# Designs tried in a protein design run: designed miniproteins, single chains, continued (3). Part 78

Each design is a single chain, and the fold is of that chain. pLDDT is the mean over its residues in the fold that is shown.

## One batch from the design tools (miniprotein)

Design m10696
Fold by ESMFold2-Fast:
Structure m10696 (fold): chain A 55 residues (1-55)
Amino acid sequence: STLDEKRQAFADTLRESGLSSEERSKVATKVTTEQLEAMKNVQDVRDLTQQLIEE
């Protein structure tokens, strides 16, 4: 997938995850292009989201 497709999938997963707007904003500001490019599936997105919330 292209970077834009991965970014869209990430945003969609965040919206559907039930996270608060504050948590989604925190994750969105912390995610890097390299982390987005490393994502292969929905589970990778969930794992990354969990990591960024805990940081």
Scores: mean pLDDT 73

Design m10697
Fold by ESMFold2-Fast:
Structure m10697 (fold): chain A 81 residues (1-81)
Amino acid sequence: HMEEVKKKYEEELKKIRDEAYDRSVELTQRMVEEMKRDPARYEEARARAAQEMGDIFNEARKKSKELKEKYQKALEEYKKS
């Protein structure tokens, strides 16, 4: 059923978003603790956190794109059969 394909897609998208959000929160907490340990290296800690944050959301974007492509293929197959 097409409705089930859409719901599965939405559930997988939510998982990707939730994972990225959780990882971003953990990274932010780690950055804050690192800054507390060595305030003199604040900008370096911030720069590293920004790069890791970019990696987290780049991975989420890639997974979302792959999921959307999979969803579109599933819809086309469903229409043909």
Scores: mean pLDDT 82

Design m10698
Fold by ESMFold2-Fast:
Structure m10698 (fold): chain A 62 residues (1-62)
Amino acid sequence: SKKKEEYEKYKKEADKLKEQLEKKQKDGSATDDEINKLRQEYGDLSQKSAYYQSQVKVEELE
């Protein structure tokens, strides 16, 4: 379904940001502001992913 595609899209984008965040934290090259921005972007995408995941679960009950 389209909602499943949106879920997968946002999940992949969130996972990529999470990996970038972890690498930058381990490297120590990023500023605190950059780390905080990545955390906010990850949170936003993760929330969108969760929203579409809930919509897919509702569709499964049809």
Scores: mean pLDDT 78

Design m10699
Fold by ESMFold2-Fast:
Structure m10699 (fold): chain A 89 residues (1-89)
Amino acid sequence: DDAERQRVIEELRRRQAEIQRTIETELTPEEIAQLEKLAREMEPVVKAEMQAFKAAESDPAKLLDKLLELEGEILERLERKIEELLARK
């Protein structure tokens, strides 16, 4: 579990780094603004879902797994938006 959880955390960090690299090398300022808008719109939704998880789950390990899954979903949405922007080129 701990080793698997660490692998998930490391994968999420690598995905974040790749998103940042793509922003710096592949996207125009206008496209970056669209991605930043999406991130800002997701922030209150993510916060609400985190609070819902904390209210529903009393097991700390299961709560952590749900939070890591939520982080993965956030990155997937950002990655999908980047793919959409790049497909227009």
Scores: mean pLDDT 81

Design m10700
Fold by ESMFold2-Fast:
Structure m10700 (fold): chain A 68 residues (1-68)
Amino acid sequence: TAEEDAREALRRSVREELEASDDPVQKRDELIARFDAALAQGLITPDALAMGKKVLDEVTQEVLEERK
């Protein structure tokens, strides 16, 4: 589905940015700020923001566990 495709594309992009970062928690916060800015500008819906934050949290936990 379009929602599943969008979620997978977002997960891939987020993972690439977090894995490239020395501090995944800081990068997560930067990406959350970008999502919040996009919502404030009317570029995304609240549902899209919620999905984005959920994906970002999940991927951040995965990256942190891998770096253990």
Scores: mean pLDDT 80

Design m10701
Fold by ESMFold2-Fast:
Structure m10701 (fold): chain A 100 residues (1-100)
Amino acid sequence: SIKEKIKELAIEILKNVESDPEKALELAKELYELFEEYYKELLKDKEKYEEFLKLARELEEELKKVKVKNRKELVKLLLEAILRLMGFSEEEIEEIFKEG
């Protein structure tokens, strides 16, 4: 499923962010393309789009309060935000971070 592919990409990004930043960037680009397709589908559903905008605003306010000291911490923070916007649960995100 598309959700399994997103999970696999997120795990591989985290595994490569310190050891192979170029590979992590290529994988992040693939994840971004999947996020863009998800966003385009949301535009067709008014209620889902409004929920997405509300979550995006909440995440923006949370991100403004966080001070990140290293690249891996920043990547985890950005991945968590993207995954939450794509409808992943807290439990699913925790599982991804355990495997990465």
Scores: mean pLDDT 80

Design m10702
Fold by ESMFold2-Fast:
Parts: structure tokens; C-alpha cells; sequence
Structure m10702 (fold): chain A 96 residues (1-96)
């Protein structure tokens, strides 16, 4: 992920917040952006979200680490992998 892409994401998030978007709406937008950039299929992202939801419900940091490691295996760009992981975690928390 480039510095220019990071700035564009930050600017869009700030614009969404100024427009009254919820944390859930922002997390969904970030997830869609990360999916499009990484080329991950919808089914793969839905599987990851289910695993994150289970880890959050179980309050298990090891399950969260395993999901993070799987994301890194699917995405070579570490910054993009972190962005996807963060968006999944925020969305999982918002939907629980």
C-alpha cells in the first residue's frame, strides 16, 4: 500500500465522519476497499469475518492471532493485510 493510498483512505474516512457515517459504515467501506485492492473473493472475506466474530465472542487472543496470520498468507502487502484485519475486527464488533 502506498503513502498516497493511505492519505486517500484517511481523507475519505474523515469525509464520511463529517457526513455522519457510523463506525460500522466506515468499517464496511474500508473492507470493500481492501477486498478490491487485494483481489479477495467475497466468500473468502465472509469466512474471515465469521472467524473474527467467533474470536471476539470467545475473547480468545490466540484465535485473533490465527486469523491475522491467515490474512497475511492471503495478502502479501503487510499494510493492506493490517487494514483488512482492522476493518474485519471493527465490523465484527459492530455486528455483535
Amino acid sequence: MTEEEQKEIEAEVERMRAAGASDEEIAKWLLEWAMKKSGLKKEEVEELLEKVKKAVENKDPEELREVSEKIKELIDDEELAMLLGSALLELAKAEL
Scores: mean pLDDT 80

Design m10703
Fold by ESMFold2-Fast:
Structure m10703 (fold): chain A 64 residues (1-64)
Amino acid sequence: DVYESALKLAEESLKRAEEAKKNNNPGDMRLALGRVGVAINALIALGKFEEAEEISERAREVEE
């Protein structure tokens, strides 16, 4: 299921981005946020705009 896989990718990648931020590892954080972007694009392609927006907001909070 592409939708389920996209949500799982988003959650795992957000967790990795948060861990990288906590460890002051900007390279790992950037890579993890890139994977969140892949998940967001997949959700948009599936018409899951609300989920894509929520994940985008969480990613912005990590990056701040």
Scores: mean pLDDT 85

Design m10704
Fold by ESMFold2-Fast:
Structure m10704 (fold): chain A 84 residues (1-84)
Amino acid sequence: SRYDRFVEGVIALREEMLSENPISAEEYRDRLDALAREVTGRELSGKERADLFREALANASEDLRARYGAVEAVDGVPVTPVVA
């Protein structure tokens, strides 16, 4: 589903932030915005992206939620898109 794709995409981006060659915070945000647009077919506000992620995570499998949990609480890694 689009929800699973969004959650899997966020996990992949966070894993890249935690890799030996981490992506920058700016690249993470740009790729997160692109992922949200790819999944929804439109540009989202910060609130809409946060709402989409909460809905997607609530509808994700237990395994997928556990995988996200492993990358959620890391110092210096953003949890949700910033509202601006």
Scores: mean pLDDT 73

Design m10705
Fold by ESMFold2-Fast:
Structure m10705 (fold): chain A 94 residues (1-94)
Amino acid sequence: MELAATLRELARVLEEGGYLEAAAKLRELADEVERTTDPREAAKLFLEGLEIADKALQEASKEPPEKVEKLQREVMAIVYRHREVLEEAVRLAE
């Protein structure tokens, strides 16, 4: 499913950046999204995953700028590629 796939892709990027706890949490949420039959619940879990990723990027402010910029670029590329999925998730979570 698209929401779960997007969360797993974000988790991979965070793991490569050294944010293992955030990556593990995103994979857990992706599994929950895949198991739920409620689109609204799936959307809420997806948005929770995006908040976790955003918090990880805020924590990354303590890292060298080059590492932070690379991570932000990769996260933003994933978000932009899946922007229609994100838009639908926001609509469903209301």
Scores: mean pLDDT 77

Design m10706
Fold by ESMFold2-Fast:
Structure m10706 (fold): chain A 94 residues (1-94)
Amino acid sequence: SERQAKLKELSDRWEKRVEEEGETEELAEEALEEALLALGVEREFLEEARRLGLSVEKVLLLLRAGRMDRYKELADLSLEEVHKILLEEVEREE
C-alpha cells in the first residue's frame, strides 16, 4: 500500500537523521509531523493546530484516541492533561 511505503520512507529518513544529527526534541517533532501527514492527516489541519499552539504530540494523541473533533477544546491543555483525559475516556469505554 502507498501508506506503508510512505511510512517506510519516513522511517529510513528518521534513522539516517538520527545517525547524522543525534536524537533531539526538534528532530522527534519533525518525524511525528511527517508520520501524521503519511497517515492522512491534512496539512491544512496541522497548520491550524500550529496556530492554536497544539503540539504535534497532542495531535498524535487525539488521532490515536479518535478525538480529533475536540482539538480546539484541548489546545490550551498541557500534554499530560490531554493524555489523562483520553485515558479516562478509553477506560469508560472498556
Scores: mean pLDDT 64

Design m10707
Fold by ESMFold2-Fast:
Structure m10707 (fold): chain A 72 residues (1-72)
Amino acid sequence: SPELEKEIEKLELLRNLFLIARGSSEMLRERAIEKGNEEMAREQEEAIRELDRKIEEIDRRIEELKKKLEEE
C-alpha cells in the first residue's frame, strides 16, 4: 500500500540520520582518545551504543513493514 511505502521511506530516512550521528560520535571518540580525554571517549562510546540500539529497532520495524507490504 502507498501508506506502508511512505512509512518505510520515513523510517529509512530516520535510519540514515542516526547513521550520520553515529559516524560523528565515532570521530569525536577517536579525537578524545588521541587527546587522552577518557571521559569524552566514554560519553561518545555510550552515544554510539544508544544509536546502535535505535538503528536496530528501526531495522526490525522496516523488516516487519516490508513483510506486510509483500503479503499484500
Scores: mean pLDDT 88

Design m10708
Fold by ESMFold2-Fast:
Structure m10708 (fold): chain A 92 residues (1-92)
Amino acid sequence: LTPEQQAEVDVGVADIVLAVAKLGIERAKKYLEQGNYEEALTDAEGARSLIEKARELVDRAAPHLDPATLARVRAGIDEVEKEVDEIIEKAK
């Protein structure tokens, strides 16, 4: 793979990992609504780990991405991280 092709693969994997994190976040939100704070915290912490992995993949790809794509992907990660942080705060 060229560096540009590897960056495309890394962003694709990051998108998949972020999608899985979003599923965990939706489940955590439902647990919060039900008053199940322990399960909400567990799912939110799992999503945090996935977000960190997605961020690492994007950072590795960053030198080979156009600025608009990089900004869009990072904004998406930041938004999901904000949701996780809010859930963790509420579940404590």
Scores: mean pLDDT 86

Design m10709
Fold by ESMFold2-Fast:
Structure m10709 (fold): chain A 79 residues (1-79)
Amino acid sequence: MIEELNEKNEKATLEEIEKIDKEYPKLASELKEVLAGLKVAEIQLEYAKEKGYDQEIIDDLEKEIEELKKELEELLKKA
């Protein structure tokens, strides 16, 4: 996925979470938790790539990011 698309999606997601928080604060809290986990996983992936970690570790991190993105999208659909 292109990095610019990831940044745009993150900004759009945060804006949607702010709207949800007004009516459904519990759902907004869950969305914020998933988004935080996604950011941590993305930082870990960049660090692993920079340090030349094994490809298996990089693949696992990419899979984790994909799963978190799907969870985030599913939660947004519940709003």
Scores: mean pLDDT 74

Design m10710
Fold by ESMFold2-Fast:
Structure m10710 (fold): chain A 94 residues (1-94)
Amino acid sequence: NIEEVKKLLEELLKKVEELAPDEKKFISYVRKLAEEILELVEKNPELAPEVKKRLEQTLEIADKYAEEGRYDLAVETIAVSLQTILSQIKKKIE
């Protein structure tokens, strides 16, 4: 389950890099969110199933926007979703 969370975070980051390759600062921000989510899930493995479900949903929505040519909306969806997931994890452990 943790390995699946890691793989989903890697896929989401790769999608941001693919759809917004020139947005280096934004890519760095998304990478930081993904790293923090992974670290917190590794420390709190009971959260992995819920985080995995949310990441899968995020990937499906982002893929749909990308297929429609709505690249800005696809990368915004990823960033907002990761920020929301991180905020929710912090509320559960803090």
Scores: mean pLDDT 87

Design m10711
Fold by ESMFold2-Fast:
Structure m10711 (fold): chain A 81 residues (1-81)
Amino acid sequence: MRPSDMEVMLELLRAMAVQVELQLALKTKAPQSEIDALIQQAQNLINQLRGMMPYLDDSTQKLVQKMIEDLENLIKQAKSS
């Protein structure tokens, strides 16, 4: 079933919140255990967003794909530190 526009917006807002939290943790050199917990949250959100992709219109798919790519890049950066 196609997710509602509200459901998509809420998942994107959650993804943005985790992105900001992980960026802040990296900037403040938080303990690796805290960074690992944020990586797990980001990975779960990526999985949820990917699950929604087949049900979205082309413009929304592009927006969601960019969010996934931004989170994946941030996870790679966090793991390499």
Scores: mean pLDDT 83

Design m10712
Fold by ESMFold2-Fast:
Parts: sequence; C-alpha cells; structure tokens
Structure m10712 (fold): chain A 78 residues (1-78)
Amino acid sequence: MAEEAKEEALEEARKRLEELVEKGVLSEEQAEHILKGLETLAEILLSDPRLSVERAKRLVLQMAEREIEDVEREHEEK
C-alpha cells in the first residue's frame, strides 16, 4: 500500500516545515500549502506500478528538500 510510504516521506517534510514556521521563516499557511503539493506528488508517484515504493519515497523526500530550500532562499538567510 502507498499510504504508509506516503505518510513516512511526508512526516520528515512536515517536521522540517514546522521548524521553519517556529523560526518565522514561513507561515503556517505556506507550510500547509507546500505539504499539500508534496502529498499530491507522492500520490502520483506511489500510484505508478512501475516505480518501487522505495524509489517513489526517495523522490518525494528530494522534492520536499527542494521546496524547503526555495522557501529559505526567499528569506535570503539561513
């Protein structure tokens, strides 16, 4: 099932987004928007029968890191 793999990949992204919200780098609304985008991507990747669950999960985590880096870049300091 794709459900557990999706939640596991998104859990790490969620924790990082929560840290950024606590630091004031992004709003709760921005964090939720990013997470929803990643959730949609995870559903697409995990529904592909030609992709292994491990591969799909790895791709979701890479995309999550890129989205977080883009948000941090908008603040111009890290």
Scores: mean pLDDT 73

Design m10713
Fold by ESMFold2-Fast:
Structure m10713 (fold): chain A 100 residues (1-100)
Amino acid sequence: AAAARDAFREGVKKTLEDLKKRLSPEAQAAIDEILAEFDRLYAERPDDPVGVLGHLLDLFEEKFGIPRGEFGALIAAYANKHPRYDELLDRVVERIKARE
């Protein structure tokens, strides 16, 4: 249980950090806010990673207008070491930039 939970947390944080490296300073600040909120919720609800993920997807849609399914697919691609992870990452970056 703890090992799977830690793997989930690391996957989410790594995905957000990979996005942050490819975005403007303003978008990077918003990613930092999402990371802080994720860490807070994860600490408060360690037995509910699905609920924490759901809230994270809602925050990402609110901040960047990225549909829940697209951000969820990106996290899943990282977790599964998908060969197209970088392509999915770039598409999310492009969508964020299109809102600037």
Scores: mean pLDDT 78

Design m10714
Fold by ESMFold2-Fast:
Structure m10714 (fold): chain A 119 residues (1-119)
Amino acid sequence: SLVEKLRESSLKRIEEIMKEAENDPSKVDEALVELYLMYKTAEGQAEVLDLMLELGLGGEEEARMRELFRELAKKAKEAIEKLIEKYGEPSEETKKKIEEIERKMREMLAEAKAALEAL
């Protein structure tokens, strides 16, 4: 299924990011930025799908996709926490990049929710 293929490719990407950071610690900050983007994207997609289901705009496929994105968000967050525990806090420049990702994803999520509720 598309859900299974997306799950496998996404989990493999998280594993590849983690292995690259472990092999070259100079890449840990870049890994954190990519994992935060994956985390916030998956979290936002799960929230949009949850709202779609509440509004009756989806069914079994949307419910399966919601659970997939919830799992991906959890796995990305666990990877972030593991890297921070092992290598410490990212640089101030990287923290600013993460804050910007969180801000942009929050704005995009608010717009997506408003658009769905206006239907």
Scores: mean pLDDT 89

Design m10715
Fold by ESMFold2-Fast:
Structure m10715 (fold): chain A 59 residues (1-59)
Amino acid sequence: ATVTVEMETGSQARAGAQLAEKYAGAKGTVESETSVRIEAETDEKAEQGKAAALAFGGL
């Protein structure tokens, strides 16, 4: 499953990608300056990765 989330800054995007990997077991990739592609085995894990990225990114 794949979910894309947009952050306000490149620093937030990089932090979000790392936090999705650390806390949700998803793969986070910065696709553009502020867009993060979150890939996971299931849709539920992808959404958990997105939630982790947004919560810890301060968004």
Scores: mean pLDDT 75

Design m10716
Fold by ESMFold2-Fast:
Formats: sequence, structure tokens, C-alpha cells
Structure m10716 (fold): chain A 62 residues (1-62)
Amino acid sequence: ADVKLTKEQAIEAVRTVLEAHGLSQEVIDRALEEVEKLYEEKGYITGQELVAIVRRALDEGD
């Protein structure tokens, strides 16, 4: 079963991982914007969706 995350949990997780990888604030902000959009659409974010957002951001950050 996929884990459901709150907006706050998802934002903290994304920020922590991307900052640890030294990504620019612009890349981090785009990832956080995607988290907010999914939360507005569904009221939650799944673990798989969070992983997809993180992977996409890492691919954008050189």
C-alpha cells in the first residue's frame, strides 16, 4: 500500500533531500510547487509521487 503524506511532511522531505544534494533554490522551489499542486488536487501526496518529484528535481539539478 502507498503511504499518504501531508503537505508539511512532503515539503520537509523534499527540501531535506534536495538541500542535502546541493541543488539550487530555484530547483527546490519548483519541486515544492509541484508538491503544493498535488496536495491542492488530492488533499494528500503518496510516497511514490514524492519519489517522482525528488527524482525529477535531481535530474534538473546539474
Scores: mean pLDDT 80

Design m10717
Fold by ESMFold2-Fast:
Structure m10717 (fold): chain A 97 residues (1-97)
Amino acid sequence: EASKLAEEASERLRRVSRLAEEAGLDEEARRLRDGSRVLFDAAKNNAPSSVVSTLLGVSSGVLEQVSRRAEEAGRDEVAREARETSDWLREKAKQLA
C-alpha cells in the first residue's frame, strides 16, 4: 500500500525525468532519475509508511525546483508536469503521515 505509492511516485518521477531530458534539462533529469530509483528501492524493500512519506516530501521539493528551472528555460510543459507531480506527491505524503 505504501509500497504501491512509492512505486507510482517512482514511475511519475521517471516520466518527468524523460520530459526534462528531452527539453535539454539534463541536470534536472538526472536528479529526478535518482529520486525515482530511491522510491523504487523503497517500494521493493517494503519501506515503512513514515519513510515513504518522507521520500515523497523530499521528491516534491525537488520537483518544485525542477518546475522553476523549466519555467525559466521556457519549457512550459515540463514546468507544468513537474508542478502537478509535486502537488500530487505532497498530498500523498500527508495521507501517509
Scores: mean pLDDT 88

Design m10718
Fold by ESMFold2-Fast:
Structure m10718 (fold): chain A 97 residues (1-97)
Amino acid sequence: EVEEWLREKLKELGIEVPESTSAEQLLVLAINKLEPKEALELAEEAARMLGMSEEELEKIRKEAEEKAKASGLSEDQKNRLEVVYLLERIGELLKER
């Protein structure tokens, strides 16, 4: 599932991870090694794999966009903020498993 997919993705990126690393830890490692746009794409895909709806993804996207506009953030900073919001929701979904 998500854990196996994340391990394969990290291997493609040349990142070695311990066998005992959780899906949440794998996702954080991947995101920290990627550019903001790539990190956002990976986080969105992980969220979809965990059953997050397109409506939930759009809600998070809009929340990040509105806050970024209000705060005068760049596109990269907006993408990082969206990743943070997605990680909070992904963490909740992973705890439900």
Scores: mean pLDDT 77

Design m10719
Fold by ESMFold2-Fast:
Structure m10719 (fold): chain A 61 residues (1-61)
Amino acid sequence: SLAEVRARLEATLSLSDEEMRAELTRILREHGDDPAVLALAKATVHRYLSRHPDARLVLEV
């Protein structure tokens, strides 16, 4: 469900760059055809980078 995806994305905010990338890749592979999921993932990446401005995220999607 979208609520479960949102919870999974919220959990990534406390992860390392590598763990964040891996979880985002899994979510996008499973739900990448849903524009609501893509919007949530993008918002989560922006929030993560706001907390970790020196982070480098490479998404394998």
Scores: mean pLDDT 76

Design m10720
Fold by ESMFold2-Fast:
Structure m10720 (fold): chain A 56 residues (1-56)
Amino acid sequence: SLGEKIQRALRLLRETSKSIREIAYEVGFSSQSEFSRTFTAVTGKSPREVREELRR
């Protein structure tokens, strides 16, 4: 489901230093742009914003 893809993306953002582009493709999006728009629509924040909040 879409929610499962977004949850996997959140784990990858927390647990890895992979680029937003790599994460987009790994969770099954055809482009970073489509991923970023969908992620923002679902979570209210961009993948980049989430990463900045979660970074160690």
Scores: mean pLDDT 83

Design m10721
Fold by ESMFold2-Fast:
Structure m10721 (fold): chain A 63 residues (1-63)
Amino acid sequence: MEATIVGYGETTNPDGIVLEVEVDGKRYLVYVPASKLSAEERAALKPGAKVLLDERYNYIGLA
């Protein structure tokens, strides 16, 4: 599914980021491990960007 980044969430894990995303008017926090991100991909993960999530709301990639 496609989601829009609306902000960033808090995380206790320093090796990742938490995205606050909106899907169909609902907001979800999505954890993305740093090991799954390229430098270019990490730079593109900002408010207003679109991302792809699986059926379990796990990060797949940029939309």
Scores: mean pLDDT 77

Design m10722
Fold by ESMFold2-Fast:
Structure m10722 (fold): chain A 94 residues (1-94)
Amino acid sequence: SIPTSTLINSDDLTPLQEAIERLKKTVNDKEYEFYKKLLPEEVIKRIEEELPEEYWKPVTVLAGDLYSFFKAMGLEKAAERAVEKVIEAAKTLA
């Protein structure tokens, strides 16, 4: 089993904030559409309702990547926590 990720259970949001800002500069529409399909529709709606439009694509890509990674490992609660932590980090940047 994979140990609980420090990234998603840490109070330090800095690594997620840095990942979001990097993705904001680098994410393309093809990556966005790919990761958007991996997330539940309700998560996509939350991102669009809770964040400025400039964060929709980077947050969707990062959340989709982490969500699909943890789900592939059978870590459903870690997948849910990853989404929550990414949205939380993005809110601190907005």
Scores: mean pLDDT 82

Design m10723
Fold by ESMFold2-Fast:
Structure m10723 (fold): chain A 80 residues (1-80)
Amino acid sequence: MEAKKKEIIEKVAEALKKVIENSGPESIRFELEEDHEKKEYTLHFYDENGNEHGSVHFPGELSSEEIQELLEEGYKLALK
């Protein structure tokens, strides 16, 4: 589980860095895709021009609190 969370954090940070490099941190746009049957999420990262720079899959075993924590940690890593 810990190794999987680290991989997700790194993927979030990579996508965020690409958006920040192109349009800055205030220009980050998110699109949430939910699989209602699996209770899973895919978060897509866009710049201000609507270009997708990456997506991150959150498996159904993660709580909403854990997903939020992973996003916050990815954002911190992207700003370093």
Scores: mean pLDDT 74

Design m10724
Fold by ESMFold2-Fast:
Structure m10724 (fold): chain A 70 residues (1-70)
Amino acid sequence: SMEELLKRLNELQKKAEESKDEKARKEAFEITRKYMGKYTQAVLEGKFEEAKKILEETIKELEEVLKKAE
């Protein structure tokens, strides 16, 4: 569900903020900023399937950044 995806996104954002790797924190912030703009637009247009896809892509990129930091 979209709710589960948002919960996962919040968990990853928290892990990024708590990371000691400043480069990983910056990359995570830039990923979130880029994709959340697209997510908000999709939601406003009622394109919930597209919004869900954007969340899934955001989560994948954040997981990749955090794996490289650990």
Scores: mean pLDDT 83

Design m10725
Fold by ESMFold2-Fast:
Structure m10725 (fold): chain A 87 residues (1-87)
Amino acid sequence: SLKERFLEAAARADKLVAEVLELIGQIKNEEKRQEFLERLHELVGEAQERLRANEGNYEAQVKAIEELIRELEELKREIEEEIKKEE
């Protein structure tokens, strides 16, 4: 079901947001921490706007969440690199 794919993608995105937030909390540099928080907020906000604009269109909503997941994975990688630099 397209609805099931949407719910599964949404659950994966929620889990990734939580993981990214925990990683951001590990950043020691305050300016970098704020930078990554702002980027996370922007990505989530843009995805929420895209979901709202495509209400009732599960195909477009799944695509929006899959894009968010891709962007969150990239952000997670960048944060892990920053944490490594602080070691």
Scores: mean pLDDT 87

Design m10726
Fold by ESMFold2-Fast:
Structure m10726 (fold): chain A 86 residues (1-86)
Amino acid sequence: SLPDPESRFQGAVRDEVLKVLNGEITVEEAVDRISKKYGRSRIDVVRQMIAEVEELLAQTRPEDQGPLRDIIAELRRLLEQLRSQR
């Protein structure tokens, strides 16, 4: 099978999400980096970040889910803002 470009994009988004969770970069920086690198809209990047955080949440102990829920809430607010901007 061909290396899937979408799988590479998803993997890169997951790596940036982990950097945000570790306090290395902001959500805004992660979105900007991925958008520029992959030529994707900020809306597409934020939607993929939400999917990756939800996947991480499924693999995370209940006591450690707080930061993941916080980042999902932040990403959902950002998504709404981006959808209302032109």
Scores: mean pLDDT 83

Design m10727
Fold by ESMFold2-Fast:
Structure m10727 (fold): chain A 62 residues (1-62)
Amino acid sequence: SVNSLIDQATSLNNQGVTLDKNGDYKSSSDLFSKSSTLFTDGGDTVGAKTSQKNSDISKKKY
């Protein structure tokens, strides 16, 4: 369901934040990108843009 996609996206984004704080920028960037895709599939454009921005920021650190 749409709600399940948004919940999964939120979980992946939170995991990405934890990895970024721990210095695992490659895994963090990947999780943020996956989160952005799930937010898009769930119709959450704001969540998708936020997660993509987080992915781009993490990519600049490695």
Scores: mean pLDDT 86

Design m10728
Fold by ESMFold2-Fast:
Structure m10728 (fold): chain A 93 residues (1-93)
Amino acid sequence: MEEDLDVVKIGDGYIVIASVTLIENGETKATGIGIAGVNADEALLKSIVERMKELAEFNNLPVKIAEPVAAKSLEEAKEAAKEGAKKALEELL
């Protein structure tokens, strides 16, 4: 199982994106993605999630994106994004 975490600084806030991927015999079986924001614009967060969902659906990828979470700190956002990614992956399995 492969885990990744990206932090993007946007103005006075942050967007955290976490992914958890299940790989078997070199093949990607499923990926869960979680997103959390700190002082991030709600419309921007919704736009990012919507775009990711459209790309996953259009390409028929075994990917599920969790609903975005509003966090109070960067550390809280990292934990929320990771938890969201794991829960999304579990829903695909």
Scores: mean pLDDT 80

Design m10729
Fold by ESMFold2-Fast:
Structure m10729 (fold): chain A 69 residues (1-69)
Amino acid sequence: SELDELIAEIESLVPAEARETLARLVEAMRAGDWEAVQRLGTELVLLVPDPELSALLSRLVATWRAEHA
């Protein structure tokens, strides 16, 4: 799925110290917890202030939201 592909690409860019936050984000997405997804996405961007990562995260969240609309 596009979500799985985006997660794999983000995981390849994220340093080890941010992988726990990414794992929690993916878990929140699986649970359908929009509040947690927003919070953890913001935390991940703050931990890794990379424009490419930010763009991929925006695509991931937008794709996930489309599935839950």
Scores: mean pLDDT 80

Design m10730
Fold by ESMFold2-Fast:
Structure m10730 (fold): chain A 67 residues (1-67)
Amino acid sequence: MKTETIEGVVDSSLTKEEIKQGVRQGLAEEGKEIESIEVEENKEKNEVIVTVTLKDGDVIVYKLQKT
């Protein structure tokens, strides 16, 4: 089991759902099997946190700053 945190930026025009779908598609293209995806948006800080749990028990946390 591995926990990885990835920090990045995302276009402010993207919705929470569009960001979630982008992450899902990217991981699927890498051959990773997703157990769950949770998305939290902090509108005050213009941040989106996407927490992905993979079927092998690995966790990836994306901390995305809206630009």
Scores: mean pLDDT 79

